# Designed miniproteins, single chains, continued (3), part 6

Each design is a single chain, and the fold is of that chain. pLDDT is the mean over its residues in the fold that is shown.

## One batch from the design tools (miniprotein)

Design m8177
Fold by ESMFold2-Fast:
Order: C-alpha cells, then structure tokens, then sequence
Structure m8177 (fold): chain A 68 residues (1-68)
C-alpha cells in the first residue's frame, strides 16, 4: 500500500497538483484497506487531466472516508 501511495503522490506532483491536493490523496489512499481499490484510484489519477485532479482527489477522499 505505501508504494501505491508514494506513486500516487509522484503522479500528482508531475501533473502540477498542489501539495494540499497531494496530501489529501495520500490521506484518502491510506484509509483504504483494500490494495485493489487503491490501485484503481491510482489508475484514475494517472488518466485524469491536471485541471480535474483536485476535484477527483476530493471525490476519492469522500469515498474512502465513507468506507472507513
């Protein structure tokens, strides 16, 4: 899981996301108990244009929090 979280942070930084957005994504992924769900979230972050990343991260965070 830690490797997936760090890879998500790297992807977000490469796409120009703010450090607040990166930290939010790390918190969201850390709440996930299922590595498969975390991998799906990472794939969505990779496929998402830079201008939509903040909104996607907030949606992932809400979903993760609801399942935690």
Amino acid sequence: LDAIIEEAAAVLREKGASEETVERAREALAMMSDEVIARIALAELRATPPEELEELVERIYRGAKALA
Scores: mean pLDDT 78

Design m8178
Fold by ESMFold2-Fast:
Structure m8178 (fold): chain A 106 residues (1-106)
Amino acid sequence: MEKKKKEEEKLLKIRMEAGVYVLGAAVLLTVEQREIAKKLNLPLSLLSTLEGREFFRKLFEEEHPEKAKLIEEIFRLANEIDNSTDLKEMEELLKKIEELYKELLK
């Protein structure tokens, strides 16, 4: 029983750490989309509509294709961590997320 609880705590810790990088990437994506909206003199309220979000997603992918790929890969790897229970696999995925996030900040 105690061994199982310690393993669950380690799984939660890795998932929480991955979640921090996901939130960071989502914030950066929102900042970039807002800057595109300002540059094009478009109302920021468009970001609250489904059509507006799709429009800004395409514009972001066109203006910053490398950043778009990095953000998508971070989200994909974080989803793999959420679906895994192998601590070693999760630690390797987290390390890759950290490397991608550092690249995103450059």
Scores: mean pLDDT 80

Design m8179
Fold by ESMFold2-Fast:
Structure m8179 (fold): chain A 104 residues (1-104)
Amino acid sequence: SMTQRILEALAEAAREVGDPLTATAAESSESAAKSSMQGLRYVDPERTVEILKELYKRLTRKEFEYFLQTFLDFSPAEARQVIDAIEADDFDRVLALLEAQNAR
């Protein structure tokens, strides 16, 4: 399934950036992975950007849009803005988009 491929890619991305806790959560369940990612975005948004950068390399655009909407609660329009920023190598913009959503 798309969800299973996303969870496998998330575990690999988390290990690559040195976050074994998020990797373990991704291997456990979708709910654990979502909880871990939503916690991380508040505690360490810079680490979240690093995971998103690595995850983008491993997923199709459609799978990555689904991840942003399902795991990080971005709207479809916001998910497109995150992808556009990553494709432009504008990781400061990705960080700003995460922080703007966290302020809601």
Scores: mean pLDDT 87

Design m8180
Fold by ESMFold2-Fast:
Structure m8180 (fold): chain A 93 residues (1-93)
Amino acid sequence: GAAYRARLQATADSARALKPEIEKLKREVDQFKEEHPELKPEIDAAGKKAHDGAVKEFSGLSAEDRELVGEYYGALAAKNLMDQIKAEEEKAA
C-alpha cells in the first residue's frame, strides 16, 4: 500500500542525503586498498555482496534509487571490514 511505497522512498531520500558521506567512505576505503593491495579482493567482495543484497531488497525503487542504496550499503560493508582488519592488526602489534 501507500505506507510501503513511502518507506521505500524515505530510504532512497536518506541515501541521497548521505551521498557526501558515501563519497567520504569510498575515499577512506580506496586509500586503504592502495596501502594494502593484498586485501583489495576481500574488501571488494564484501562491498559487492552488500550492494547486491540491498539492490535485491529494495527492488521496488527506481533503478537509479536502487543503485544509490546499493552504493551506500556497499560502502558501509567495505568500511566495516577495513575497520575490523585495522583492529586485528593493532592487537597483533
Scores: mean pLDDT 79

Design m8181
Fold by ESMFold2-Fast:
Structure m8181 (fold): chain A 89 residues (1-89)
Amino acid sequence: MEELKEEAIERLKKLLEETDDPIVKRSIEKVIELLKKYDYLTPEEIKELVELAEEMVKASKENDILKVIGLALRIIGLILDAELRAAKL
């Protein structure tokens, strides 16, 4: 798990270098924070967060602003779900 988490963080950091979009940058930074904060995330959850970040970078390069916003909202939803699970214990 730790190796997969570290690989995900490295991939997300590379995606940050590929984009100048402030919404995309902020969303990816929040995903990196989540991965560093919690150790109970499943491999599937980690993969989904990375895939959403990659799709946001692609949408940003295509100037699809609505798709970027939609993907950012999905990431926020996943972060809130993870925070809620932590709070419930």
Scores: mean pLDDT 81

Design m8182
Fold by ESMFold2-Fast:
Structure m8182 (fold): chain A 66 residues (1-66)
Amino acid sequence: SLDDKIKRLEAMIKQEEATIKILDAQIAAAEAAGDELRANLFRIMRGGTEYVLERLREKLAALKES
């Protein structure tokens, strides 16, 4: 059903948001340690996760407008 599709997308969005919070904590820890290489790698991973999250939010918005 439409409601089931919405709930599934909301669950996926929540999971990606949780991943971003973990990556933000890892970036902060790497920065505090002076590990610029590690911090930059986590920033790249965060950017990829943010891109996926934006696409999921677009899909959710489209379903809610249907």
Scores: mean pLDDT 91

Design m8183
Fold by ESMFold2-Fast:
Parts: structure tokens; sequence; C-alpha cells
Structure m8183 (fold): chain A 83 residues (1-83)
């Protein structure tokens, strides 16, 4: 589905934006952006699930992977900066 592909593409772009914010601004601003991106992502998953439950599950999995990737990056980046 073009809508599913667009949703997944946007989640990957949001993850990259969180990483970029940590590097170019601050970890604190990146953490705030990640929280906002998570809420928007969850709302989008809920909307897709109402129209197509199977596509919604795939978008949910992509969201979970993108959030985890961003969280893991921020944790390691923060730990390395404290050394």
Amino acid sequence: SPLEELAISRLKAARDAVIGTAKNKSVEEAEKFLEEARKIGEDNVARVKKQDPEAGERVQKALDEAIKSAEDFLKKYKEEREK
C-alpha cells in the first residue's frame, strides 16, 4: 500500500532526524523530539489499523523498530559523551 510505504518511510526519516538533533543540537532536544515522534507515530498506527489491520501491524512493527533504534543510539551517545 502506498500509505503504508509512506508511513514507514516517514518513521525512518523521523529516526534519522532524532539522531541528527542529538549531534547538531543536544541530547535533551533529541529526547523531546523522540517523545513527540512516538506520539505522532502511535496516532498514525491507530489510523492505519482502523482501515487495514494487517497494514497497521506492519506499521506498528516499523514504529517499534525505529523508536528502539533511536533510543539505543541516544543512550550510547549520552554514555560516550560522559567519558
Scores: mean pLDDT 81

Design m8184
Fold by ESMFold2-Fast:
Structure m8184 (fold): chain A 70 residues (1-70)
Amino acid sequence: SLERDIAVALARMAASVLVKSGLMSQEEADEVIEAAERGDAERLRELAKQSKDPEVSRLLELIAKSVEKT
């Protein structure tokens, strides 16, 4: 769906920025992108809870909400 495509695009962009900023490993970024592609909002929320950085947690929560939308 268009909403899924947008959520995946946002996840890819966010993951790229976070890796370049040293706030996320490439392996973690790949998990975020894969979860978004599957529409796995629960996994994205788990990753948000595991994050040490509150801004990273907030970003992952936002992506999870985008994925949950009908």
Scores: mean pLDDT 82

Design m8185
Fold by ESMFold2-Fast:
Structure m8185 (fold): chain A 103 residues (1-103)
Amino acid sequence: GKEKAIEHLEKAIEHLREARRASRDPAVQELAEEGIELLRKAKEAVEKGDLEKAKELMRKATLTLTAAELILSALPESPERRRALEHLRKAGEHLSKASEALE
């Protein structure tokens, strides 16, 4: 239902904020910020009952997460890289659960 989708979107946003804080790469930080904004708009669309708009915004957010993960995977291994990747993965898991909660 909508309430469960909103809960998962909020958790995805928090994990993206943590990924942005963990990463020192400007491109990753910018993609995480874009993802946060897209998911905030998706949450608003869910609250207004515009499920088509919400799903489109969530799809766009998935693309920014994938791009950020690809950039991080190309960087040298570090504790910061590992933390950012873990938070991106958790954000993706919550985004998937939000999509499932919308049917």
Scores: mean pLDDT 90

Design m8186
Fold by ESMFold2-Fast:
Structure m8186 (fold): chain A 61 residues (1-61)
Amino acid sequence: SAAVNAAEALAQAIKDGLLTPEQAARMAVRLGLVTPEQAEELSKLPKDELIKRLLEIARQQ
């Protein structure tokens, strides 16, 4: 799905150091992958857990 592809691209950008976790969370809101409330919760997580949660949310769409 487009949502999963976008989430995987953001996860890769975080892993490659192209985006900070906070920048990736903001981009996920702009792309419609997560709500602002979900992005706030993601920003509190360690990087690995943020990536896992982002992909889980995208797979539900």
Scores: mean pLDDT 82

Design m8187
Fold by ESMFold2-Fast:
Structure m8187 (fold): chain A 59 residues (1-59)
Amino acid sequence: SELAAKVARAMAEVAEETIKRRAEAIAKYGYDKALLSEIGAEAQKELQERLEEIRREAA
């Protein structure tokens, strides 16, 4: 369905941005587990917000 396609795109985009941000953080600061974990937590929050918006628009 169109809803499933929107969800898949949001998940893919957030995953790609998270990988990019983590790679940039490693390049700039080295392997910092706390920073990488924080980037992951921020990405999870962004994904949840996007999924809620998609759900509201689909209603």
Scores: mean pLDDT 85

Design m8188
Fold by ESMFold2-Fast:
Structure m8188 (fold): chain A 85 residues (1-85)
Amino acid sequence: EEEEKFIEELAEKMAKGELTVEDLKNLPQDVIDKAFEVLKERIIEEARKGIESSKGLLTPEQEEDVLRAIEEIVDAINKIVKEKL
């Protein structure tokens, strides 16, 4: 519970750009990984809501393609951030 709260708060700070590279270097890698996974889930959820509000603009197959592309972008950003640590 406490760890989950910390991970969620960390993901929120990452999303807002409130963390420096120095802040991240002081954290265990598994904590950074978990925070990034939470951030990824939140980004996907927000994207899904955006797609739903634009109902009829995309086919179901296109919606899946867009969500997959967003997931790949987040994974690429995570890889770049990890390479700097």
Scores: mean pLDDT 74

Design m8189
Fold by ESMFold2-Fast:
Structure m8189 (fold): chain A 66 residues (1-66)
Amino acid sequence: DPEDLATELAAYAARRMLQAGASEADSIRVANRVKEAVEKAWPTLSPEELRALADRIVDEELARFA
């Protein structure tokens, strides 16, 4: 289910952001970004590629935050 995977990856992204010291607001914003990106990419990318996409988005946001 694309919605379940998008929700899982969004929650994962939020957790990574919080563990890195990001605010709750930034963690929610990044989670929403991941959810939208996964939903858009779902017809094209495999589940493994979608997980890698979530990781890339978090890494990009953390690099900008630093």
Scores: mean pLDDT 82

Design m8190
Fold by ESMFold2-Fast:
Structure m8190 (fold): chain A 100 residues (1-100)
Amino acid sequence: SAQELAEKGLELGEKGIKSKDGKEAARLALEGASLVSQAINSGEPLDGELAARAANEAIKGGLQGMKIDPSSYPLGTGGAIAGIGALTQAALSGLAPKDA
């Protein structure tokens, strides 16, 4: 379900933020962002707070990864991080969670 995808995306994003390895943090953030993107694009009912939180944690993980080893992350990774930003903005504006 969309909710399960978003919950898994949040878990991966949180693991990325806790990682001491920037490369692993970036990888987990990108995987989490992919799951959140799938949840939002599924057309299934999705908790806006969960979606927004999952997207935000994925962005934080990606940014930490870029800070530790930016030379290892090609332009494609930067595009993925920009995509996560767009998804977070869409989740916050489109789903409008009341208690976010």
Scores: mean pLDDT 58

Design m8191
Fold by ESMFold2-Fast:
Structure m8191 (fold): chain A 72 residues (1-72)
Amino acid sequence: EKYEEYLKLAEEALKRNPVPRKSIDEEAVRRFAELAGAPEELVEKLIEYTKNQDNPEDFAKADLVEDEIFRR
């Protein structure tokens, strides 16, 4: 399952390189997703999940939403 695969990758990445909770630039994420032609609903979900980046579950959800955006 994609979510479980992303969750495992996020757990490994956070274990190796812990990232500060506020390291995500919300404007950059929004701009990047808009350039990819993402619906606004997916852009808001991506920002929400990336903002809570201290949790590997939120990283996995962000990766899943990003895949949905770029699948289009």
Scores: mean pLDDT 63

Design m8192
Fold by ESMFold2-Fast:
Structure m8192 (fold): chain A 77 residues (1-77)
Amino acid sequence: SPQDILDFEMDAGSLITGLSTSAVSLRETDPEAAERLRRLADEVQQIANDLQAGKISVSEARSRLNALLSEYRAVLA
């Protein structure tokens, strides 16, 4: 539904903001972790863009986001 798409966009936007802020904070002290968080933010943005373009469903977008977060859990911990 349109509401489910908006809910996903809000969740994705919040996550991108958090990841980008963390990447900036780590840029000088842990540049490798900062780069990994920046790439994760880019991947979340790509999922959101594909959903907005109608290339994937909300269910597919959430599944991809969960798989991505699971893969990068060690960087986020």
Scores: mean pLDDT 83

Design m8193
Fold by ESMFold2-Fast:
Structure m8193 (fold): chain A 56 residues (1-56)
Amino acid sequence: GAAREAELEAIKERGLAAIEELKSVTVGRVAIHELEKLGASEEMLAELREALERLE
């Protein structure tokens, strides 16, 4: 539903901001884990994983 989709999007945006702006590998990994637990799509998980790989 819309509420669940909004929740997943908010977690994704928070995770991306932590990775890209704060350069935080730990917070990025926590965001990925949280999204996986909530059943986020592979596409959404891939966006965060790609951002995390760019830090290396």
Scores: mean pLDDT 79

Design m8194
Fold by ESMFold2-Fast:
Structure m8194 (fold): chain A 77 residues (1-77)
Amino acid sequence: MSEEEKKLLEAFEETYEEEMAIIESITDKEERIRALEELLEGLKRMSVGYKKAGFDELAKWLEEKAKEVEKEIEKLK
């Protein structure tokens, strides 16, 4: 993994944890589901983009987080 990819991964890990904490604080179920669905779409799009850029490890991490978000959405339905 490149130094650039490692720095991006660390930054995305911090941002993801912060975003998930904010979403978890949403008291309205429908609003929480919409926020999770928006995050899921973003993670999937970023995974494709970074894979094309050659950041394979970052792309894998984004795919794994997308799966975690999908599971959280299913728990709320």
Scores: mean pLDDT 85

Design m8195
Fold by ESMFold2-Fast:
Structure m8195 (fold): chain A 70 residues (1-70)
Amino acid sequence: MKEEFEKLLKEGLEAAATYMRLHDQDKAGALAARFASAFIDAIDNPEHYDEALKAYEEVKRAYEEALQAQ
């Protein structure tokens, strides 16, 4: 659980950082804030872990689209 969560957090943050570098900061900021908010909520409320995974998948998708658009 903890190790898996930490891996997702690290990968999501790396993806968000890359997305922010390659794309519009307003859009990147909104996605990063959504991801961070969902993960912080999941830390305090483990039952919300699935919502954090959803936010992570959105960041990962944006990251992959950013790489292809370059």
Scores: mean pLDDT 68

Design m8196
Fold by ESMFold2-Fast:
Structure m8196 (fold): chain A 89 residues (1-89)
Amino acid sequence: DQAKKDALIAKAQQVLADTDALYQTYVDAKVPIPDSVVQKFQQVKDLAQQAIDIVKNGGDLAKAQKLLAQAQKLLDDLQNYQDQLGLGK
């Protein structure tokens, strides 16, 4: 299903873009970024990239969807953490 593959790649690319934008908010605020937060940003990127690689290599689309769901959940957790710090208000 080409439409499903295209949608998964587009979703993964959106997660990567949103992750970079969120990280840039810390950089622009000139606040120290905890190592645990840096590691979570890297985990989101790794999960999204793995999903793209699975789709491009003709792998299991259900596995790609699961990885993207995990990436999105981690990104949502990072956004909530940033909101609680008052960054981006």
Scores: mean pLDDT 83

Design m8197
Fold by ESMFold2-Fast:
Structure m8197 (fold): chain A 92 residues (1-92)
Amino acid sequence: MPSIEELLRELKEELERAKEATTSPEAQELLDKAIELVEEMIEKKPSKEELLKALEEISRLVDEAYRLSDGRAMPHLLRAGELISEAKRKVE
């Protein structure tokens, strides 16, 4: 199974694809914030508590972007949600 770092890198890739696919400027702004949080977690090598808090915030941003986005972004946002859930299970 993938490491936490591999899951975070795949999450970043899916968030970038969702941002490219969405036509909503508001969703793009939310996804930019999510991408920044993922990048910080990759670089910082956070504690379990910091990582869980970041994943919770990323999940919130992704859920909000999902409500604002059209069909092209949907598969990438759904995959991002799956990756967040997998990462949370690995750190719990």
Scores: mean pLDDT 85

Design m8198
Fold by ESMFold2-Fast:
Structure m8198 (fold): chain A 92 residues (1-92)
Amino acid sequence: DRTKKLLQLIAEYLRARLEGAPKEKIDQIEEEIAKLYEKMSAEDQKLLEQIQAKTAPLAEKLRAQIAADPSISAQEAMRELARKVIELLEQE
């Protein structure tokens, strides 16, 4: 249950970032994450922070690659990020 909630929130955030969603949409997602984060246990907060720390550089790299080469699809980048998040969650 914990794993599923974290996966959904991270997927939503990463998708919005990769698609270049409007700042308002990104801010709303971050606000929802922050509200849940405040109610999470220290263990869950640490897990979320580890996932973000490990996936954020990859998301930025993929976004830069998409900007440099528009033949790279955002869907492919999102799939790679999803795999990384799942891998991290499976390691627990």
Scores: mean pLDDT 70

Design m8199
Fold by ESMFold2-Fast:
Structure m8199 (fold): chain A 86 residues (1-86)
Amino acid sequence: FKIEVEIVKESDLGKSFTAPDNTAVINLLTNPETGKVIGVGYTMSPSLPEEEKKKVNEIVEELREWLSNREVDVEEALKKIEELLK
């Protein structure tokens, strides 16, 4: 399966997000004025196996915990995601 990361601006929150088959998409919500990450979400394909869905959920929860104590730029968040994906 495939994990992708999308940078989402607060202004894009009204849009519908879907994941391609066998894909999970991690969404980094950013403040467009500061470039800081202000939240994280995800979208998973319904076709993704349960074990893979569980892994994605664990990565997102780890990322949320890490972000709760920090103000980080998109680049720093992407590095953390790469680390968690290994």
Scores: mean pLDDT 75

Design m8200
Fold by ESMFold2-Fast:
Structure m8200 (fold): chain A 58 residues (1-58)
Amino acid sequence: DGDKTRELIRKAVREYNLTNDIQKVQDIIADLEAKGYDKAAAILRAMLDGIKQVKART
């Protein structure tokens, strides 16, 4: 992956860690998809699904 893809993913993860806001991550994913960063969006969707599963368990 390019450096841009990794940076976008890191930024979204940091924002989630600061806000604990799943909706904000979903908004970021939608924005990335609209801009054509499909790979970054797909990786974030997988991460978000994992987060939702962990929260459902706890």
Scores: mean pLDDT 75

Design m8201
Fold by ESMFold2-Fast:
Structure m8201 (fold): chain A 96 residues (1-96)
Amino acid sequence: SERERVLLRALVHRISVGGSVVVLDRMLARTTDPALQARLARLRAEYQALGAELDALIERLRNGEVSSAEARERLDALDARIGALDREENAVFAQI
């Protein structure tokens, strides 16, 4: 169904965002450069915020509190934000 397809897309993004947080936590534990540490901490906080928004959207989808069309629009906006953070994360990792 359309609802199941949208829910699966949200779950895939949630897993991806969670993976980024884990990688950033490990990098923060190993980093001694204060400027790099600050950039990694900011990226981690932004991924954590996206994870919370995805968790809320997934819950609303499961409970029937949001339509598939509304959820798709929210996911499109979240996808753009995740893509921007992923590009910034890759740029930071290139400096390590």
Scores: mean pLDDT 88

Design m8202
Fold by ESMFold2-Fast:
Structure m8202 (fold): chain A 118 residues (1-118)
Amino acid sequence: SLSEETRKLVEKFEEALKELKELGEKAVKLVKEKSSEEQAEALRNTLDSADGSGQAAIDALRSGSQVEQARQLLDGFEALGLAFVNQAKKIDEEEGEKLKEKMEESLKLGKEAIKAAE
């Protein structure tokens, strides 16, 4: 089982991922309105992949034995999340900047959770 400190950090990371997903869905809608259905679907697929990697990192951390797997999953989340932010910024700079801030917050919390689990 996780320590109380690690559990609280995982809960904060999970909440930040939820907020990032909500902001990401808003960005996908804006891309659909300002650009195309095709670009919006590509962005949605990247968002879903990033969220999936983040959720898998949470599951690995909650297992109490898969810290290396959690790190690899968080690295995947970072790469996909940054790609998502960069694509959103090209269509809407303001919404992309909000996504960048939430992405950076989420990544920091995920890294802190992994470090606490070590």
Scores: mean pLDDT 88

Design m8203
Fold by ESMFold2-Fast:
Structure m8203 (fold): chain A 67 residues (1-67)
Amino acid sequence: SEAELQAEGARAAGEAGRKAIEELRKRTGESAYLGSVSADEETVTVRIKVGDEELVLTVDRKTGKEI
Protein backbone atom coordinates (compact mmCIF):
# COMPACT_ATOMS: atom_id res chain seq x y z
CA SER A 1 0.00 0.00 0.00
CA GLU A 2 1.12 3.55 -0.73
CA ALA A 3 0.75 4.64 2.90
CA GLU A 4 2.83 1.70 4.15
CA LEU A 5 5.59 2.47 1.64
CA GLN A 6 5.69 6.12 2.76
CA ALA A 7 5.86 5.12 6.44
CA GLU A 8 8.66 2.64 5.70
CA GLY A 9 10.61 5.29 3.79
CA ALA A 10 10.38 7.76 6.67
CA ARG A 11 11.52 5.10 9.15
CA ALA A 12 14.45 4.10 6.94
CA ALA A 13 15.51 7.75 6.65
CA GLY A 14 15.44 8.16 10.44
CA GLU A 15 17.52 5.02 10.94
CA ALA A 16 20.06 6.09 8.29
CA GLY A 17 20.36 9.52 9.91
CA ARG A 18 20.86 8.03 13.38
CA LYS A 19 23.62 5.72 12.13
CA ALA A 20 25.34 8.56 10.26
CA ILE A 21 25.27 10.75 13.40
CA GLU A 22 26.75 7.95 15.52
CA GLU A 23 29.55 7.32 13.00
CA LEU A 24 30.33 11.05 12.70
CA ARG A 25 30.49 11.40 16.50
CA LYS A 26 32.96 8.50 16.68
CA ARG A 27 35.14 9.83 13.86
CA THR A 28 35.23 13.58 14.65
CA GLY A 29 34.76 13.66 18.43
CA GLU A 30 32.46 16.65 17.88
CA SER A 31 28.78 17.14 18.66
CA ALA A 32 26.59 15.75 15.91
CA TYR A 33 22.81 15.92 15.75
CA LEU A 34 19.91 15.43 13.38
CA GLY A 35 18.75 18.71 11.85
CA SER A 36 15.89 17.53 9.68
CA VAL A 37 14.45 14.66 7.67
CA SER A 38 12.22 15.15 4.64
CA ALA A 39 10.70 12.61 2.27
CA ASP A 40 9.41 13.07 -1.27
CA GLU A 41 7.90 10.60 -3.71
CA GLU A 42 11.36 9.71 -5.09
CA THR A 43 13.89 10.69 -2.41
CA VAL A 44 14.54 11.01 1.30
CA THR A 45 16.81 13.85 2.46
CA VAL A 46 18.56 13.81 5.85
CA ARG A 47 20.37 16.89 7.19
CA ILE A 48 22.97 16.34 9.91
CA LYS A 49 24.89 19.02 11.77
CA VAL A 50 28.46 18.35 12.95
CA GLY A 51 30.16 21.22 14.77
CA ASP A 52 29.95 24.18 12.38
CA GLU A 53 29.29 22.02 9.31
CA GLU A 54 26.16 20.56 7.73
CA LEU A 55 26.06 17.21 5.94
CA VAL A 56 23.19 16.41 3.58
CA LEU A 57 22.45 12.81 2.62
CA THR A 58 19.94 11.99 -0.13
CA VAL A 59 18.63 8.45 -0.52
CA ASP A 60 16.62 7.05 -3.44
CA ARG A 61 13.37 5.62 -2.07
CA LYS A 62 13.16 2.95 -4.80
CA THR A 63 16.70 1.54 -4.44
CA GLY A 64 17.58 2.64 -0.89
CA LYS A 65 20.96 3.87 -2.17
CA GLU A 66 22.62 7.22 -1.52
CA ILE A 67 22.47 9.60 -4.51
Scores: mean pLDDT 66

Design m8204
Fold by ESMFold2-Fast:
Structure m8204 (fold): chain A 81 residues (1-81)
Amino acid sequence: AEEEALLEEIRRRAAEVAREEVRILMEEQGLSLAEAVAQVGAALDAYLAAHAPKAQNELQRRVLEAVRAGVEAALAELRAQ
């Protein structure tokens, strides 16, 4: 379905953004991998806390879950390296 394709794209893009932010924190700010991963994880938690109360329909909730899933998958992959 078109909605599932959109959610998969959101997951993919969220993962890409998370990887890029970790790279920037490490290369430009000199953070360790563990510190960069922790900072991106904390930023995700803050983002979800701010946006979850505003999600008033099922699509908006699925979009937030897709963002969470994408970021968490990227951070888990980075931790496993």
Scores: mean pLDDT 85

Design m8205
Fold by ESMFold2-Fast:
Structure m8205 (fold): chain A 75 residues (1-75)
Amino acid sequence: SEEALEAAAKGDKSVFTALALGTFSPDPETRLRAAEALSKAPKLPAWVVTQLRKALETETDPRVIAALEKALARA
């Protein structure tokens, strides 16, 4: 149903919002886990790709950089 698709889209947006915010966390392990989760997503919304590019501009942890680059390569 259209309502089920709308609920799923809202759920996905909430998850993507939490993960995108996680890539800006002061905790590098939180940033790594968020970036790795996004790198495993089959498709990233354009607004998430924009957020990941901004995260990559300031990231200094090589593990997080690699995970962000992997996520962007699949975008």
Scores: mean pLDDT 78

Design m8206
Fold by ESMFold2-Fast:
Structure m8206 (fold): chain A 87 residues (1-87)
Amino acid sequence: VEEEFKKLVEEAIKALEKGDFDTARNLLVQGLTLLGKKYNVKPEDLARLRKFLLDALYEATSLPVEEAIKKIREAAEEVFKQIKELG
């Protein structure tokens, strides 16, 4: 599950590099949903983490590609860390 989340994040980054933000968003949401189910994250916490991750993706659309990729990786790592601390 953790490996699947990391794979989805890297796929989202590849989509972002190609300018496909809709695919990047969908892959990040899929990864978050997968972790939320695995760790039985409460709906309130899952909603907060989803907002955090998608806000980071939205901010990334205004950044150069290299900075956008870094921002998405850092946001995904923070989300993963918080979910593991909740589980």
Scores: mean pLDDT 81

Design m8207
Fold by ESMFold2-Fast:
Structure m8207 (fold): chain A 86 residues (1-86)
Amino acid sequence: SSHLQQGEQYLRNGDYQSALQHFQQSIQQDPDDSRSWSGLSTVYNMLGDYDSASIYGQRSVQLARQQGIPVSSLVDYSRQLRQQGQ
């Protein structure tokens, strides 16, 4: 699995420290992937670090705009990551 996919899986399982490490590795491999920045922002939001969440979220939005990716797709992505168990 990619570091992005591993980060997503750890985040869904509530393992925020492992999620951070994998999203950071994903950013090192592809710093232009807006989803990796959105994932990192979402983890910091779940940890209550709203300042870091805002910084990384802004970077995610900037990259999406540069690449013609709808910001709504990042909102949907973040929402899906935050959904724990039904």
Scores: mean pLDDT 85

Design m8208
Fold by ESMFold2-Fast:
Structure m8208 (fold): chain A 100 residues (1-100)
Amino acid sequence: MEELKEKGGEYFVEAIRLAEEGKLEEAAEKAKKAMDLFVESGDKEAIETAILHVMGLARLAAREGKRELALELLEYAREVAEEMGLDTAPIDALIAELEA
């Protein structure tokens, strides 16, 4: 379990770096891999933090004109939140904002 969380953390560091470089599609791929590892670890706090980071990446993608990527990221985060019994309302609100 600790090894899954450590590897998940590494992927999130890569996602942040890629996003700073403007490589948003690659950043999204790394962020999803990190989320999958945190889900496998069962650490609710890590999963909640990862969802917030994915939402942040989606907002950045939308600002850069990559609306379809933003919606893909939010749908992924919504699915994870639903499966883990977490509140989907903040994610649903952001999806509605981007559709407007």
Scores: mean pLDDT 83

Design m8209
Fold by ESMFold2-Fast:
Structure m8209 (fold): chain A 68 residues (1-68)
Amino acid sequence: SEEERRRKALETLVRYLSKNIPEEDARRAAQALLDGNVDEALEILTPHLGEVNARAAIRDALEVLKEL
């Protein structure tokens, strides 16, 4: 189902992002990416990673989503 697919994608992104940032912020960023809101994800990630690393993390996360 679409709900199961979204749940799997969310948990995958949270696991990926939470390695270097707080889980609550990782979950918010993951939700933003699943909703197509890249700008919101960047605003959440940049304070933790810096802009260059935040943009790289978003790019990598979007590639992971293509494989799901």
Scores: mean pLDDT 84

Design m8210
Fold by ESMFold2-Fast:
Structure m8210 (fold): chain A 61 residues (1-61)
Amino acid sequence: MKMSPAEKEALRLISQLPEIPQEVLDEINALSREARESGDEAVEEEALRRIKELVEQHVAS
């Protein structure tokens, strides 16, 4: 099964921060799935950017 770049990055980041809030995990999963289903490079890049922002804010604490 081939994963999109956004989906791979989301799984990697989730593995680093397993204790992040469920609502944030849900948002990451939604962004990853949206990118996978759209197939658009721009959507994938935007999803990756948002996922990284969410994770970085949690790492900063």
Scores: mean pLDDT 71

Design m8211
Fold by ESMFold2-Fast:
Structure m8211 (fold): chain A 66 residues (1-66)
Amino acid sequence: MEELVKKLEELIKSTKDEKKIEIAKRALYLARVLGLTKVAEEVLELIEQGKLEEAQKLVDEALAKA
């Protein structure tokens, strides 16, 4: 949990890509508020791989189910 949150917060602070920032903020919400840590970890991995479209889709699906 803590390492995931730290990585997401660092990504938000270090990137100038608005799409990465938005996806990372939503992943942080999934982990911290909804307890969906596994989904948030998958989203972070997709962002790190440059798969922003897949990351966005995963976040949208997780939020729709919550």
Scores: mean pLDDT 81

